# Designs tried in a protein design run: designed miniproteins, single chains, continued (4). Part 45

Each design is a single chain, and the fold is of that chain. pLDDT is the mean over its residues in the fold that is shown.

## One batch from the design tools (miniprotein)

Design m13536
Fold by ESMFold2-Fast:
Structure m13536 (fold): chain A 68 residues (1-68)
Amino acid sequence: SDTELAKELAEEFNISEETALQFLELRKQGYRSFKEIGEQLGLPVEKVAQMDEYVGVKETLEIFKEVL
C-alpha cells in the first residue's frame, strides 16, 4: 500500500511520512521534474531522484515476483 511505501521512504531517506506521501501523490499526478518536486517538498533534487529510483526498483521487483 502507499501507506507502507511512505513509511519505508520516511525511514530510508530520513523524512516525515507526510512528506513521503506527498512525494507519492506528486508522482501519481503526471510526474513533474525532480527539481519541481524538490522545490514543492523542500528536498534537494538528488534526494528526490534517489527516492524515485527506490520506488521504481520496488515496483519493478513486485511485477517480476508475479511473473516468476
Scores: mean pLDDT 77

Design m13537
Fold by ESMFold2-Fast:
Structure m13537 (fold): chain A 100 residues (1-100)
Amino acid sequence: SLVEEYLKEIDKLDEENVPEEEFVKKSKEILDEMVRKEAPLEDMLTVLRKMVQTLVEKGNLEGAIEVAEYGTKLLIEKYPELKEQLLEAKESLIEAIKEE
């Protein structure tokens, strides 16, 4: 499964303790590839959630917010009819990140 491969890539980046800037950059590259390969909304949300959770666990709250904003922007561009719901979900996620 393509989703399982991306989740494993995220786990590998975390296990190898790559620099925080590299983790954020690679996360954005994975999200861009998922859009290019026409990944389903549910798959993109699953991968985005894993990226954000991993960054929060590493204490990189700014990186988590950056990835959440980037992923949400890509999802709104692909699913403009879901803009309001995606923006509300992003605001809730950012609030949760800031409470850590």
Scores: mean pLDDT 85

Design m13538
Fold by ESMFold2-Fast:
Structure m13538 (fold): chain A 60 residues (1-60)
Amino acid sequence: DQVRMDSYRDRFSTYTRDSDRVMTDMRHGNMSVDDSNTRMDDLYDTTMRVSDDFRRVHRS
């Protein structure tokens, strides 16, 4: 339980940094809007999955 919670925290930290990098790349023109949207959607899905897994474990 605690180990999983620490893992989730690390994933959220990684997500935050990766999200900021994607936003920076998008603003700098290094990434197309479509590619940026795909990356952001993937990051969002990962965050939702981590959140869902946490709730699922808590409920279980």
Scores: mean pLDDT 68

Design m13539
Fold by ESMFold2-Fast:
Structure m13539 (fold): chain A 72 residues (1-72)
Amino acid sequence: EVEEARKLARQIIKEVGRELEKLGMSLEDIYRYLKKLQEKFDELVAQGKSIEELRAEMEREKNKILEDAKKK
């Protein structure tokens, strides 16, 4: 499960990074958002969340980041 959780985080972070690049966001802002996403993942793992809970929460955070980015 740890390996699957890391694979999920890697995939979501990669997707968010690509979407933020398409929006013309600066590299500094992109890295700031990706750091927030990584921190959220680490918190959920520390809380003992299941892989399904990790997926749901990470997708939620991804959508929140993309919506926030579009407002800039």
Scores: mean pLDDT 78

Design m13540
Fold by ESMFold2-Fast:
Structure m13540 (fold): chain A 90 residues (1-90)
Amino acid sequence: MIPDLAENPEERAVEALREAAEMVKEKREPSEEELRRMAEEAGSLGMLLRLVELGDEDAREKLKKEYKFTDEQIEKAIKILRESREKLKK
């Protein structure tokens, strides 16, 4: 869904990163519910993240300019998407 009265997309990125950080700190395997939530949040940026994953420099700049991501945040978001895809593998 497209949020019309949305905060800066950076807030959603930070929230997704915090969920990933919590999962790492807990040293526990993420539940399917946690992976689904992370995938849903990353899904809003999915197209841009896929392009960055494919090496599209323009998509990376787009994330930095519009979503104010850092390279580290982009890498973590890509990791979340990768984990989600592996979960959906079967």
Scores: mean pLDDT 58

Design m13541
Fold by ESMFold2-Fast:
Structure m13541 (fold): chain A 100 residues (1-100)
Amino acid sequence: SAAEERERIERQLEEIDRLYEEFLNTKDFSKRLEIAFRMMSLAIEGDETVQRHFAEKFGIPIELLTKMREAIAQPPGSDEATAEMEKIVKELVEHIRKLG
């Protein structure tokens, strides 16, 4: 229902905010990556509102989220899908490294 969809979106936005606070308070690079990927997963599963909110928080280009969605849409277990996802992950890791 529309009400259930709205509640889901609201919960996803709250979770992204919570995870971002955890990200800012985390000094371990490995843990920061884990948090960032969890936020990105929520953004990929979310609507445009959730995606924009995540992109603004992290300063990540919306195009990177689009590429991840495209890679996920490829046949499961294909070498091409794996290679594309690896490339996107490397771009995200480099971006997070530059953030501090």
Scores: mean pLDDT 75

Design m13542
Fold by ESMFold2-Fast:
Structure m13542 (fold): chain A 90 residues (1-90)
Amino acid sequence: SEVIKELEKLVNEIREAIKNKDYEGALQAARKVLEILKKNPVASDKDIEAAEKAVQRMEEALKNKDFEGFRKAAVELITIAESIIKKLKA
């Protein structure tokens, strides 16, 4: 339940940061999501690899000021996090 609350909070932080064009804040929250997923036994190696690639795409997009690519990668990460939240609630 504590892990679920933290993941839901971080997903909301990513969404709000993007809405406010705070891409650095969104990336910081995304990195925290990845750290939680890496420590959670419900997250598969495939889920972790996909999340790592999504965060890497967010980092590269931000460096290149590709805000559309950043949002796309953030949606990929949020989708992974929400799938893990759903499994944790089961």
Scores: mean pLDDT 89

Design m13543
Fold by ESMFold2-Fast:
Structure m13543 (fold): chain A 75 residues (1-75)
Amino acid sequence: MKQEALELAKQISQQLQTLYTGDKEQQLQASQQLQQLFPKFLSLLGEVSEEELPEPVRTLLRAKETGREAAREIA
């Protein structure tokens, strides 16, 4: 489980890199992959500490939490 979570984190990090550096087609593919990979990764988060995650993945998790808070305040 822990190894699988770390592997998913690496894949997510790679897709995030594509979102920042890719063209429109690559960004769409990366977005679709992230939507598929991220829920699987979240289900395995208990297996790894935040410190073990790549920086792009940690940034994404923090941004996700901030967005969720904003949505709760206006929804």
Scores: mean pLDDT 69

Design m13544
Fold by ESMFold2-Fast:
Structure m13544 (fold): chain A 90 residues (1-90)
Amino acid sequence: MYKIVVERVNDVPLPPGSTITLLDKNGNVLATVTVKDEKRTESTVEIDKEPALAMAVADIPPDEIAVLRVKIYKDGKLVIDMKVLAFPKV
């Protein structure tokens, strides 16, 4: 079981409705997590492979980019801690 936590960077509010897509090392989609809160989102996902990459799409204006902090826990242990650039939805 994996727990994904999306957190603010430098206290900038998270854009709710934004999506983070988790990918394996070969670029296959494992799970998608939707941001629910301006401060923090937690989601539990049942995935069969370890995430290696994250792609984010933010519900923000077309001329903006958001920075999200994504933490991934496996069975209660932190395995990945990364900052992800979130681009506007097309």
Scores: mean pLDDT 78

Design m13545
Fold by ESMFold2-Fast:
Structure m13545 (fold): chain A 95 residues (1-95)
Amino acid sequence: MEHLRKAREHLERALEALRQGDVEAARRHLEEAERHLREALKEAEPGSPVYEAAYEALLFVGAALSRLDQGDVEGAREAAELALEKVKEAIELAE
């Protein structure tokens, strides 16, 4: 579960960067979270609870990145918080 833990770490760092107004750092951490979630999905069985939670987290990371592209920092924060919740769920299911 290394990729899920790294996705969580990067999402937490992205949220901190958004709180500080560092949009560039937030984008970089969201992109790293997306990369780790894609790797986690390759290791999980399609249709498993872990796969479903990680897939939903990936969708929320994509939404956060899209919101940043639109200049919607508040929407990006909300999407990133939902992504973090889903990553935590996936980690708990994988234990």
Scores: mean pLDDT 89

Design m13546
Fold by ESMFold2-Fast:
Structure m13546 (fold): chain A 82 residues (1-82)
Amino acid sequence: EEKKKEIIIEFLEKIDPFDPEIQELIKKIKETTDLEEILKLFGEFMKSLGFSEEKVEKAVEIVLKSETLEELIQELLELLGE
């Protein structure tokens, strides 16, 4: 879904828009039409940052539920602050 894809890309750009790893991830997401594959790419990225598998699963669920960038940022910050 294009709307969900756009929110994920905007979130990644807010982390560090000039990080080559984030730029490569954004490129892969833009090339993908399957939402499940996009969520998998996002989850693998979160895991690479050192988050536990349980927190990664909850983060993916938050991405699925979030309708706006602001909601996604708030929910993820609350999860990561636990």
Scores: mean pLDDT 77

Design m13547
Fold by ESMFold2-Fast:
Structure m13547 (fold): chain A 66 residues (1-66)
Amino acid sequence: MSEQEVVDEFGQRVGDIMDRYRADPSMTREEAVAELQRVREEFIKRFPELSDLFDTMYRLVVRVLG
């Protein structure tokens, strides 16, 4: 898998969580952050060489949530 394919997959999974958070008023910020943390941990485990990238993207997305 290319680095671009990995980044695209990570972005799609993050996007799906963000879309659900925006669409579902019952979904809490804590639940959204927990799902984002799980995705970050999964991708760091699969691609440890990109761990800094996933951590940076995770922190930026959490900041956007407020």
Scores: mean pLDDT 84

Design m13548
Fold by ESMFold2-Fast:
Structure m13548 (fold): chain A 81 residues (1-81)
Amino acid sequence: SRVDQIRRQFGGRISDELAERLARLSTLTLNLLLRWYQDVPDEALLRELSRLDDAAILRILSRARGKSPAELLAEARAAAE
């Protein structure tokens, strides 16, 4: 399933609930998140980003260069409904 593929891509370190949330995202957004997570494996940030829609995630990650994980986490929390 897509959920099982996502769990494998993120190294099996994410919860089933998180993998299910990520499964609702577009392939483009998932690939961008996976690439970012491989460079900066911050599960707390991944969890907060998983609560957002594709557009919000893409906006945050496209502007991520030069920002600390703490700044990105704050932006993700502010963007959450």
Scores: mean pLDDT 78

Design m13549
Fold by ESMFold2-Fast:
Structure m13549 (fold): chain A 113 residues (1-113)
Amino acid sequence: MEKAKELIKKAVEILRDTAEKFRELGLDSVAESLENFAKQLEEAIENNDYKSALRILDEVIEHLDEVIKRLKEELAQLPPDSPEAKRYQEAIDVLEKARETLRKIKEEIESLL
């Protein structure tokens, strides 16, 4: 079970790093949501509650899908060459990478249980 705990800690780190990047981009509401999910995952691992950790990871992945969709819709309304459009594209790229990594982490944890 130590490996599963390490993978959940890696997910927490990814969420916190992504939240920090989103604060740098001025997207504080998204950053706050990611920080909240990171806290929930930390509480799950402190209690050795791997079922809750997997559920929280599913909820995070669904939340990231919704945020990515919203950011893409907002990006479509911005001037293509604007600095704001570039920031939104960077935000989308960061979230898509985080989502892919979190999905892989979840699959690895499931294989250990």
Scores: mean pLDDT 87

Design m13550
Fold by ESMFold2-Fast:
Structure m13550 (fold): chain A 74 residues (1-74)
Amino acid sequence: SDAELIEQAIAHAKELLKQLKKDLEQGKISKQQAISGLDKMIDDLRRLKQLYPDYAAQLDAVIAELEKEKKEFE
């Protein structure tokens, strides 16, 4: 279902954020690499928002959170 697809995409974005923070803390990646990873995820979620406008508010909330976290890496 569309709802399940959106739920899985949001869960994936949250796990990616957690992994990027862990990798950055452990020195496995640079701040620039962490930012690049978040930018790709934000772009993917924005594309989902265009395809599934009924879920726009839910996706916008996650995008906003990822953008805030991106600023914390800068």
Scores: mean pLDDT 88

Design m13551
Fold by ESMFold2-Fast:
Structure m13551 (fold): chain A 82 residues (1-82)
Amino acid sequence: SAAEKAALEKEIQKLTAERNKKSEEGDYSGEAKLTEKIAELLHQLGQTLAAELLLSVGISVMKSKGDEEGAKRLEKKLDEIV
């Protein structure tokens, strides 16, 4: 429904702000978990290409920061939605 879509869009906005905060704080584990959740919600909205792009960028970011566990988490999520 339109109401369900609006609720998911608001949740994505909230989680995106939280993820940005975690990134600024250097909480890369928290950033990866929030990236995974945002991608899941984007996929539920039918925005699968946006979810794929977010996960691909997130994987590169986690690898650049040395968070191998975060990178693997996002790679697993990408495999699940492709």
Scores: mean pLDDT 86

Design m13552
Fold by ESMFold2-Fast:
Structure m13552 (fold): chain A 69 residues (1-69)
Amino acid sequence: SMEEEAQRAAVEAMRLAAEYFRDKSPEIKERYEKALERFRKVATPEMQKIFDEIEEARKKVEEQKLKEL
């Protein structure tokens, strides 16, 4: 189903974002961008809202850590 496809794409995008935080390689960035694009193409508006809320929470944590450095 599209719901299962969107969920798998979201999980993959989050996994690749975590790997990119560690590695910073162009290959991981490209895979992350492709996974995020796939998610946005198949996700319902409700799924996108939940994903965006999770990403915003993650971004705030990262910004707070950078501000303390």
Scores: mean pLDDT 75

Design m13553
Fold by ESMFold2-Fast:
Parts: sequence; structure tokens; C-alpha cells
Structure m13553 (fold): chain A 73 residues (1-73)
Amino acid sequence: MYRATVYADGKKVGEAMVESPAEAAGVAAMVARDSGGTGGSAFKDGELVAELSGRAGATGTGDGDYVAAGGKG
């Protein structure tokens, strides 16, 4: 099991346990694409990280697959 932490506005909004961090990272990556940036890629904690400069922007990290999740990408 992998822990996925969701960040909004640069702060942790929620935390969830997922079987596949790749799915969590996928969701974060989708939001990041929508915001068009690497705003939250500074947070490479190995979790689903979606850092926003506002509720409209976010970025995801694949590092969640490799660090906190244990290296499953």
C-alpha cells in the first residue's frame, strides 16, 4: 500500500492510502497539465503532490512511485 498526500495551495489537504501510487500520480499529473506547470514538482516526497498557487493550479510528481511508494512506476 502507498500513501498519497494531496496538496492544495501548497498545503496538505488530504491523505489517502492507495494500492498504486501510479494512479495517484496520474491524477496529480492531470491536474498539473490543466494548470500547465511544474509548480509543485519542487515537492518530490514520493507522494501524489499537487501544489497550487491557487485552487486552479496543481502539479503532480512521478516521484510518488519511487520514493514513498517504494519504486513502482
Scores: mean pLDDT 41

Design m13554
Fold by ESMFold2-Fast:
Structure m13554 (fold): chain A 84 residues (1-84)
Amino acid sequence: SDSALEQGKAEAKALAQELIALSKQLLAQSSDPQIIQRAIGHILIAIGVIWDLDNNKNLTLEQINSMIARLRAMIAETKALLAS
């Protein structure tokens, strides 16, 4: 439904923004080149997701749910790196 699609897009955008914020925090705290590269990679992916959500009129609910799952995995990885 349109409502489910709109809710999914809003959730994916919020998760992408969270990933950017956490990755910026990781960049501020880390001097490890591998961690820095991973954080930059996650920021670029999150920016790409936001762009796709705003510009791709053909996104399905299944594709959005896949984006959400991937963003949650990247957020979990970033939180683990922040804790180490």
Scores: mean pLDDT 91

Design m13555
Fold by ESMFold2-Fast:
Structure m13555 (fold): chain A 87 residues (1-87)
Amino acid sequence: AKEQVLQRIGDLVEGKLQKLYEEAKKSKSLEEQQKLLEEAEQIRRDFLALIDWLRQTHPELAAQLAAMEARVDALLQKIKEVVEEKK
């Protein structure tokens, strides 16, 4: 079903962001942390482009898409906080 494919895409995106978050937390270099944040921001931009297109073509998925966007945004925020705190 469309919903299952979308959920799998969301899980993969969240998994990539979670990995970047863990790498940022382990990094002692601000330069490396900034590069990881830039990669996470690019992943989010690509994901939002897909979500926006799906929202326009499949309005029945709006609630699921909004929930996925919120989870992706929460992970990106965690990465930003790691970069700002400096280890």
Scores: mean pLDDT 82

Design m13556
Fold by ESMFold2-Fast:
Structure m13556 (fold): chain A 76 residues (1-76)
Amino acid sequence: SSRIEPLREQLSSPDPATRLEAVLELARLVEEEGDDRAVEPIVEALSDPFEAVRTWARYILEESDNPALRAALAAL
């Protein structure tokens, strides 16, 4: 989806707030729109240099009942 490419670019932003916003929008795309292509960049955010971004990525993976996010967590 064309929606994923701009969000992957935001995850490369020097601004941690912009990267956090990207993680939250990627989670919405998976959970509300079923766009499983957003799962991989959420997993990549677990390795983000800023603690808050890593914490939110972990929270999304641990608390989501979405089957693609649950499968990604199980594969870690």
Scores: mean pLDDT 85

Design m13557
Fold by ESMFold2-Fast:
Structure m13557 (fold): chain A 56 residues (1-56)
Amino acid sequence: LDKKEEEIQEYILKLFKEKGLSLDEVQEYLAKLVEEIYEKGLNRDETIELLYEKLK
């Protein structure tokens, strides 16, 4: 993964660890979320901002 993808993945993993999700559940949700981000054409800043809102 490039640095951008790695940073996004780390933020998502932190969120799911707090919720106590299993690794399989995290993997499936990550794949879906990344696909949604790609389909919506969100840039890096927009994606990170969305994740920060979800972390609240």
Scores: mean pLDDT 65

Design m13558
Fold by ESMFold2-Fast:
Structure m13558 (fold): chain A 81 residues (1-81)
Amino acid sequence: SAVDEALAAARAALDAELARVAAGLSPEQKTRLRTQVDADWAALEALIRAAVAAGTLSEAQALSQVRAFLGYLRRELRELA
């Protein structure tokens, strides 16, 4: 689906950004950062998928939410660097 493709593309972009930021961090900081990003991503992905499945969120709204969340995580990532 377009939602699945958007989530996969956004996660790939986030992983690339995470790798750049993580390059300057200690092993402990890398582990904390990855754990936090993975948890935040998993939580929103689950919420978007559930809302789309329930019909409470349209595909267009889901794509908008994925873009907004990627922007949010990128800002959080920059503040941890």
Scores: mean pLDDT 82

Design m13559
Fold by ESMFold2-Fast:
Structure m13559 (fold): chain A 71 residues (1-71)
Amino acid sequence: SHMELQKKQQAENLAQQLQDDIDSGSATVDQAKKMGAQIADALGIKDKQKVQDYMIAALQRAKAARAAAAA
C-alpha cells in the first residue's frame, strides 16, 4: 500500500542519516552499537559483537580525525 512505501522510505532515510552521522563522527557510541547490530541482523552475521565493535572503532577514528582537523 501507499503507506507501507512511505514507511519504508522513512526507515531508509533514517538509516542513511545515522550512517552519515557515524562517518562524520557526530554520532554517539550507542548509535554506532545499534547500527552495528542492525547490519549484523540484516546480513545474518553470527558475530554481532564484532560488527558492533567495528562500527564503534570507525566512529572513534572519525571523531579523532575531526578533532585533529579542528586543532
Scores: mean pLDDT 76

Design m13560
Fold by ESMFold2-Fast:
Structure m13560 (fold): chain A 82 residues (1-82)
Amino acid sequence: MEERLQRLRELKAEVEQALASNDKEGLKTAMRRLAEEVPELAEEAQRILDLLDSGKITPEQAAGRLLAMLDAEIRRLEAELK
């Protein structure tokens, strides 16, 4: 649990850094890592990646969706910890 929570927090930091530096490849890498760490979100992460790659959404929109998913999962895991 603690290791997974730490990895998700690290992913959130990577997404925020990629967004701040306009690093589209870093953002795509973070999305792939999210799919590996949270299989339940893999399908949604892949959809966001496909939309970003096809130019249907901006990197800012992709990052916003990814951060929302990360925040929700982090909150869920924190609630499970006593």
Scores: mean pLDDT 79

Design m13561
Fold by ESMFold2-Fast:
Structure m13561 (fold): chain A 68 residues (1-68)
Amino acid sequence: SMLDQRLEQVRSMKDRMVKLAKERGLDPEAVLEAFRRNAYDLLSQVLSDDEAERLTEEFVQEMREKLS
C-alpha cells in the first residue's frame, strides 16, 4: 500500500540519519528537527494532518532514544 511505502521510507530515513549523526558528530537537535520535517512531509501525503503529526512525533521519540 502507499501507507506501507511511506512508513518504510520514514524508517529507512531514520536509520540513515541516526548513522550519519553518530558517524559525523552532528548536533542531535538539528538532526531531529530535519527528520521531523521530512517525516511529516512523507506521512501527510497519505494520512490526515492529525495522524501524520502523531505518527511523526512517535518516530521522532524513537530517533531521540537512539541518539541518546
Scores: mean pLDDT 89

Design m13562
Fold by ESMFold2-Fast:
Structure m13562 (fold): chain A 64 residues (1-64)
Amino acid sequence: SAEEEALWNEMDAIIQEMAAGVRDAAEARAVARRVQGALKNGSKVPLEEEVANLKKALEEVKAE
């Protein structure tokens, strides 16, 4: 759906920002793989929750 695609794009942008701004690219990649796996397997992990967690992490990093 369009809403799910928007969440995917937002998540991808956040992951890319984290990877570019911090040395923990492997961490960002692991989250991306988890979300991809969830979508493929019928949303074992809610996309909304993953996006919210990434936003929180990104904001904490930006606060420095």
Scores: mean pLDDT 61

Design m13563
Fold by ESMFold2-Fast:
Structure m13563 (fold): chain A 94 residues (1-94)
Amino acid sequence: SEVEELERFLEGLKKALELMKKSSDEEKVVLLGVVGGELRRFAEKHKDEELKKKLLEYGERLLQAAYDRDVEGGLEIVEEAIEFIEEELKKLKE
């Protein structure tokens, strides 16, 4: 189910964010890159062009934040991606 896959992915993002909050800045940069890559990989599985585009954009922004070592901006992007997926799930359930 697309809903179940999105829910599992969202829970993974929330766990990654909590891990990042407990990590060093160097570890956060690595985790931002990992999460960015996972967002892009997850996006490629979707046939909904708008959802796919948004997930790819969040993934690219996170990879850029990791490259720039922008920990603060990277964490904000992860939080934005979580909020976006929560709203998409709300639409799919209602």
Scores: mean pLDDT 86

Design m13564
Fold by ESMFold2-Fast:
Structure m13564 (fold): chain A 80 residues (1-80)
Amino acid sequence: MIEEIIEQLEEAAKNKDYVEIERLVLELKEIGEEAFEKVYEWAKENNLTDVVKAIEELKRSEEERKKAEELKEKGEIPLA
């Protein structure tokens, strides 16, 4: 299914459809880290800067979420 996502990402990038790019990048995350890295490398090779940006943004968001989750475990639980 990676090939299908790559094709859709290429089309979305040409149209600067950021909503579709975000959706497809999230689907890659669900498939797994291997798929995520493979598409990231492909996007860099093909100069699909919008796709590269979306992938990097999601990676940073995930890192930020991990830090927030770790802080919640160490600090006060906001669900109270």
Scores: mean pLDDT 75

Design m13565
Fold by ESMFold2-Fast:
Structure m13565 (fold): chain A 90 residues (1-90)
Amino acid sequence: SIKEELEKIKEEIKKVTEEELEEIIEKLREVLGKAVEKYSDDVEKVKALKEEWDKILQAYYDYLLGKLSLEETKKIILEQIDKVLKILEE
């Protein structure tokens, strides 16, 4: 399930190294893409999912630009995943 995939990614992020971060972002893109497809008829849910993905992607780019540490980036991504999980329950 999408929820199980997101929970697994949360556990991977807690242990992620700098070298693994790009792979985790790609996994999140795939899982959130599946969520958007599943809820394609729910405009508000799709909008909320895309807004959380944009925040994840912005945190990753800020990390690449040296504006965020790895730990700050992990914290933001974990927070956005929790928001995605809440959106999927509503």
Scores: mean pLDDT 87

Design m13566
Fold by ESMFold2-Fast:
Structure m13566 (fold): chain A 77 residues (1-77)
Amino acid sequence: SMEELIEKAAESIKGAAKQAAELGLTEVTIEVPKEYFDLVVEALEKAGFKLVSETETSATFEATVDGKKVTITVKKV
């Protein structure tokens, strides 16, 4: 289902943020099809990620992962 696809995408983004934090990186960028963009943004907000900015083509979130601050940028493609 679309909900399962969006949940899986959100999990993948969370995993990328965790891996970035483990590698000492402070930023991660993820590209999503424009059709799923709003649903992915909503899923990340529900998961506790802080939306800090949004444009027509991207949304930027801030999260603390294992005590480290990570910036996540989600872009439409």
Scores: mean pLDDT 80

Design m13567
Fold by ESMFold2-Fast:
Structure m13567 (fold): chain A 95 residues (1-95)
Amino acid sequence: MYLKLAEDYENNALTKYKKTNKLSEQYEIILDLYKAAENYEKAGNKEKAKKLYFDFIKSYEALSFNQKIFPKGELGKKIEEAYLEAKKRYEELKK
């Protein structure tokens, strides 16, 4: 169950990334990477989960810190909470 769900989120993120330059869609896309990482971790695929948490962290930092584009509202809160959790999960999975 979790593996299929993880693959679907990952494929959705990769497909959408190639089709949009809208800020809200870009944050939704990287949030799908986080959801994929969570589901790979639940499926026991720690290596894939670690990679996707890292990819999500770097994508969020690229948009927020390097491009100075900050998400607002409900999406902004969700993505920031996901970023903090992804950092914790990534550090734990490295152990």
Scores: mean pLDDT 76

Design m13568
Fold by ESMFold2-Fast:
Structure m13568 (fold): chain A 73 residues (1-73)
Amino acid sequence: SLREEAIAALAEALGISREQAAELADEAERLAAAAKSEKELQIAAARWAIRAARLAGDEEKAAAFEKLLEELE
């Protein structure tokens, strides 16, 4: 399924477990469903990206997304 392929690709790309990737995928789906505007979706996506980067141990990328989030808020 597309979901299983996305989870596998995300786990490989971030160097995290499939369990962690599945949790991130489920969070992305919940955030997308909860967003009532394009701006809310962008803010949610930035917060999700920060968490994904931190799970991957990429603190520089996490800091870059935090700066982007500040510009959106």
Scores: mean pLDDT 80

Design m13569
Fold by ESMFold2-Fast:
Structure m13569 (fold): chain A 60 residues (1-60)
Amino acid sequence: SADSALATSQAMGLVDDGLRSGSVEDAERGYEIAEKYADKSKNNASAAGYARMVRDILEK
């Protein structure tokens, strides 16, 4: 839905901003939102892929 797409875009923006600024809290918040919407829409491969990429970066 349009709402899910908007939420995913906002989550990705929060993650990008968090990673650039070094704000782990913003990155984690964005990851949580992206993962939640990826799970609700199992066909949203972009959100799922982005959430995984952020997790891999944060775990390093």
Scores: mean pLDDT 61

Design m13570
Fold by ESMFold2-Fast:
Structure m13570 (fold): chain A 63 residues (1-63)
Amino acid sequence: SKEKMKERVKKLAKDMGYTLTDEAIDLLVEMVGDDLRKISAALKKLKTLANGNVITKEDVEKL
């Protein structure tokens, strides 16, 4: 489900040492769907863009 995937995104990002805004999570799931491999790859890219520890919707739009 979409909600289950959003929770996985939150946990994976936290495990990588950063967080995302709710708007960023919504856009990421919309863009990559429910493919965990694609989400993992996107989260690794987003980590390199992190200023401080929060990723915004604008950061996700750069993918």
Scores: mean pLDDT 79

Design m13571
Fold by ESMFold2-Fast:
Structure m13571 (fold): chain A 68 residues (1-68)
Amino acid sequence: PDLARAQALDDKYLPKIFGPKGLSGFPGVQETVARVGPAGLDLSEFEAHLVSLGIPEDVARELVAAYR
């Protein structure tokens, strides 16, 4: 996992998509991350979940790619 890249993508995209609270303001995303944890994170399910929340597929894929 590239934490620096993940943080840079979060800083760039999450305020624009989610507003000032970022991912922490969205219970659905928080719940998914809390449910699977870092050791059990299903990246494909996480990507699909982000798209279901209204994030464009290309942005969701790039956000998830930082954790691959």
Scores: mean pLDDT 58

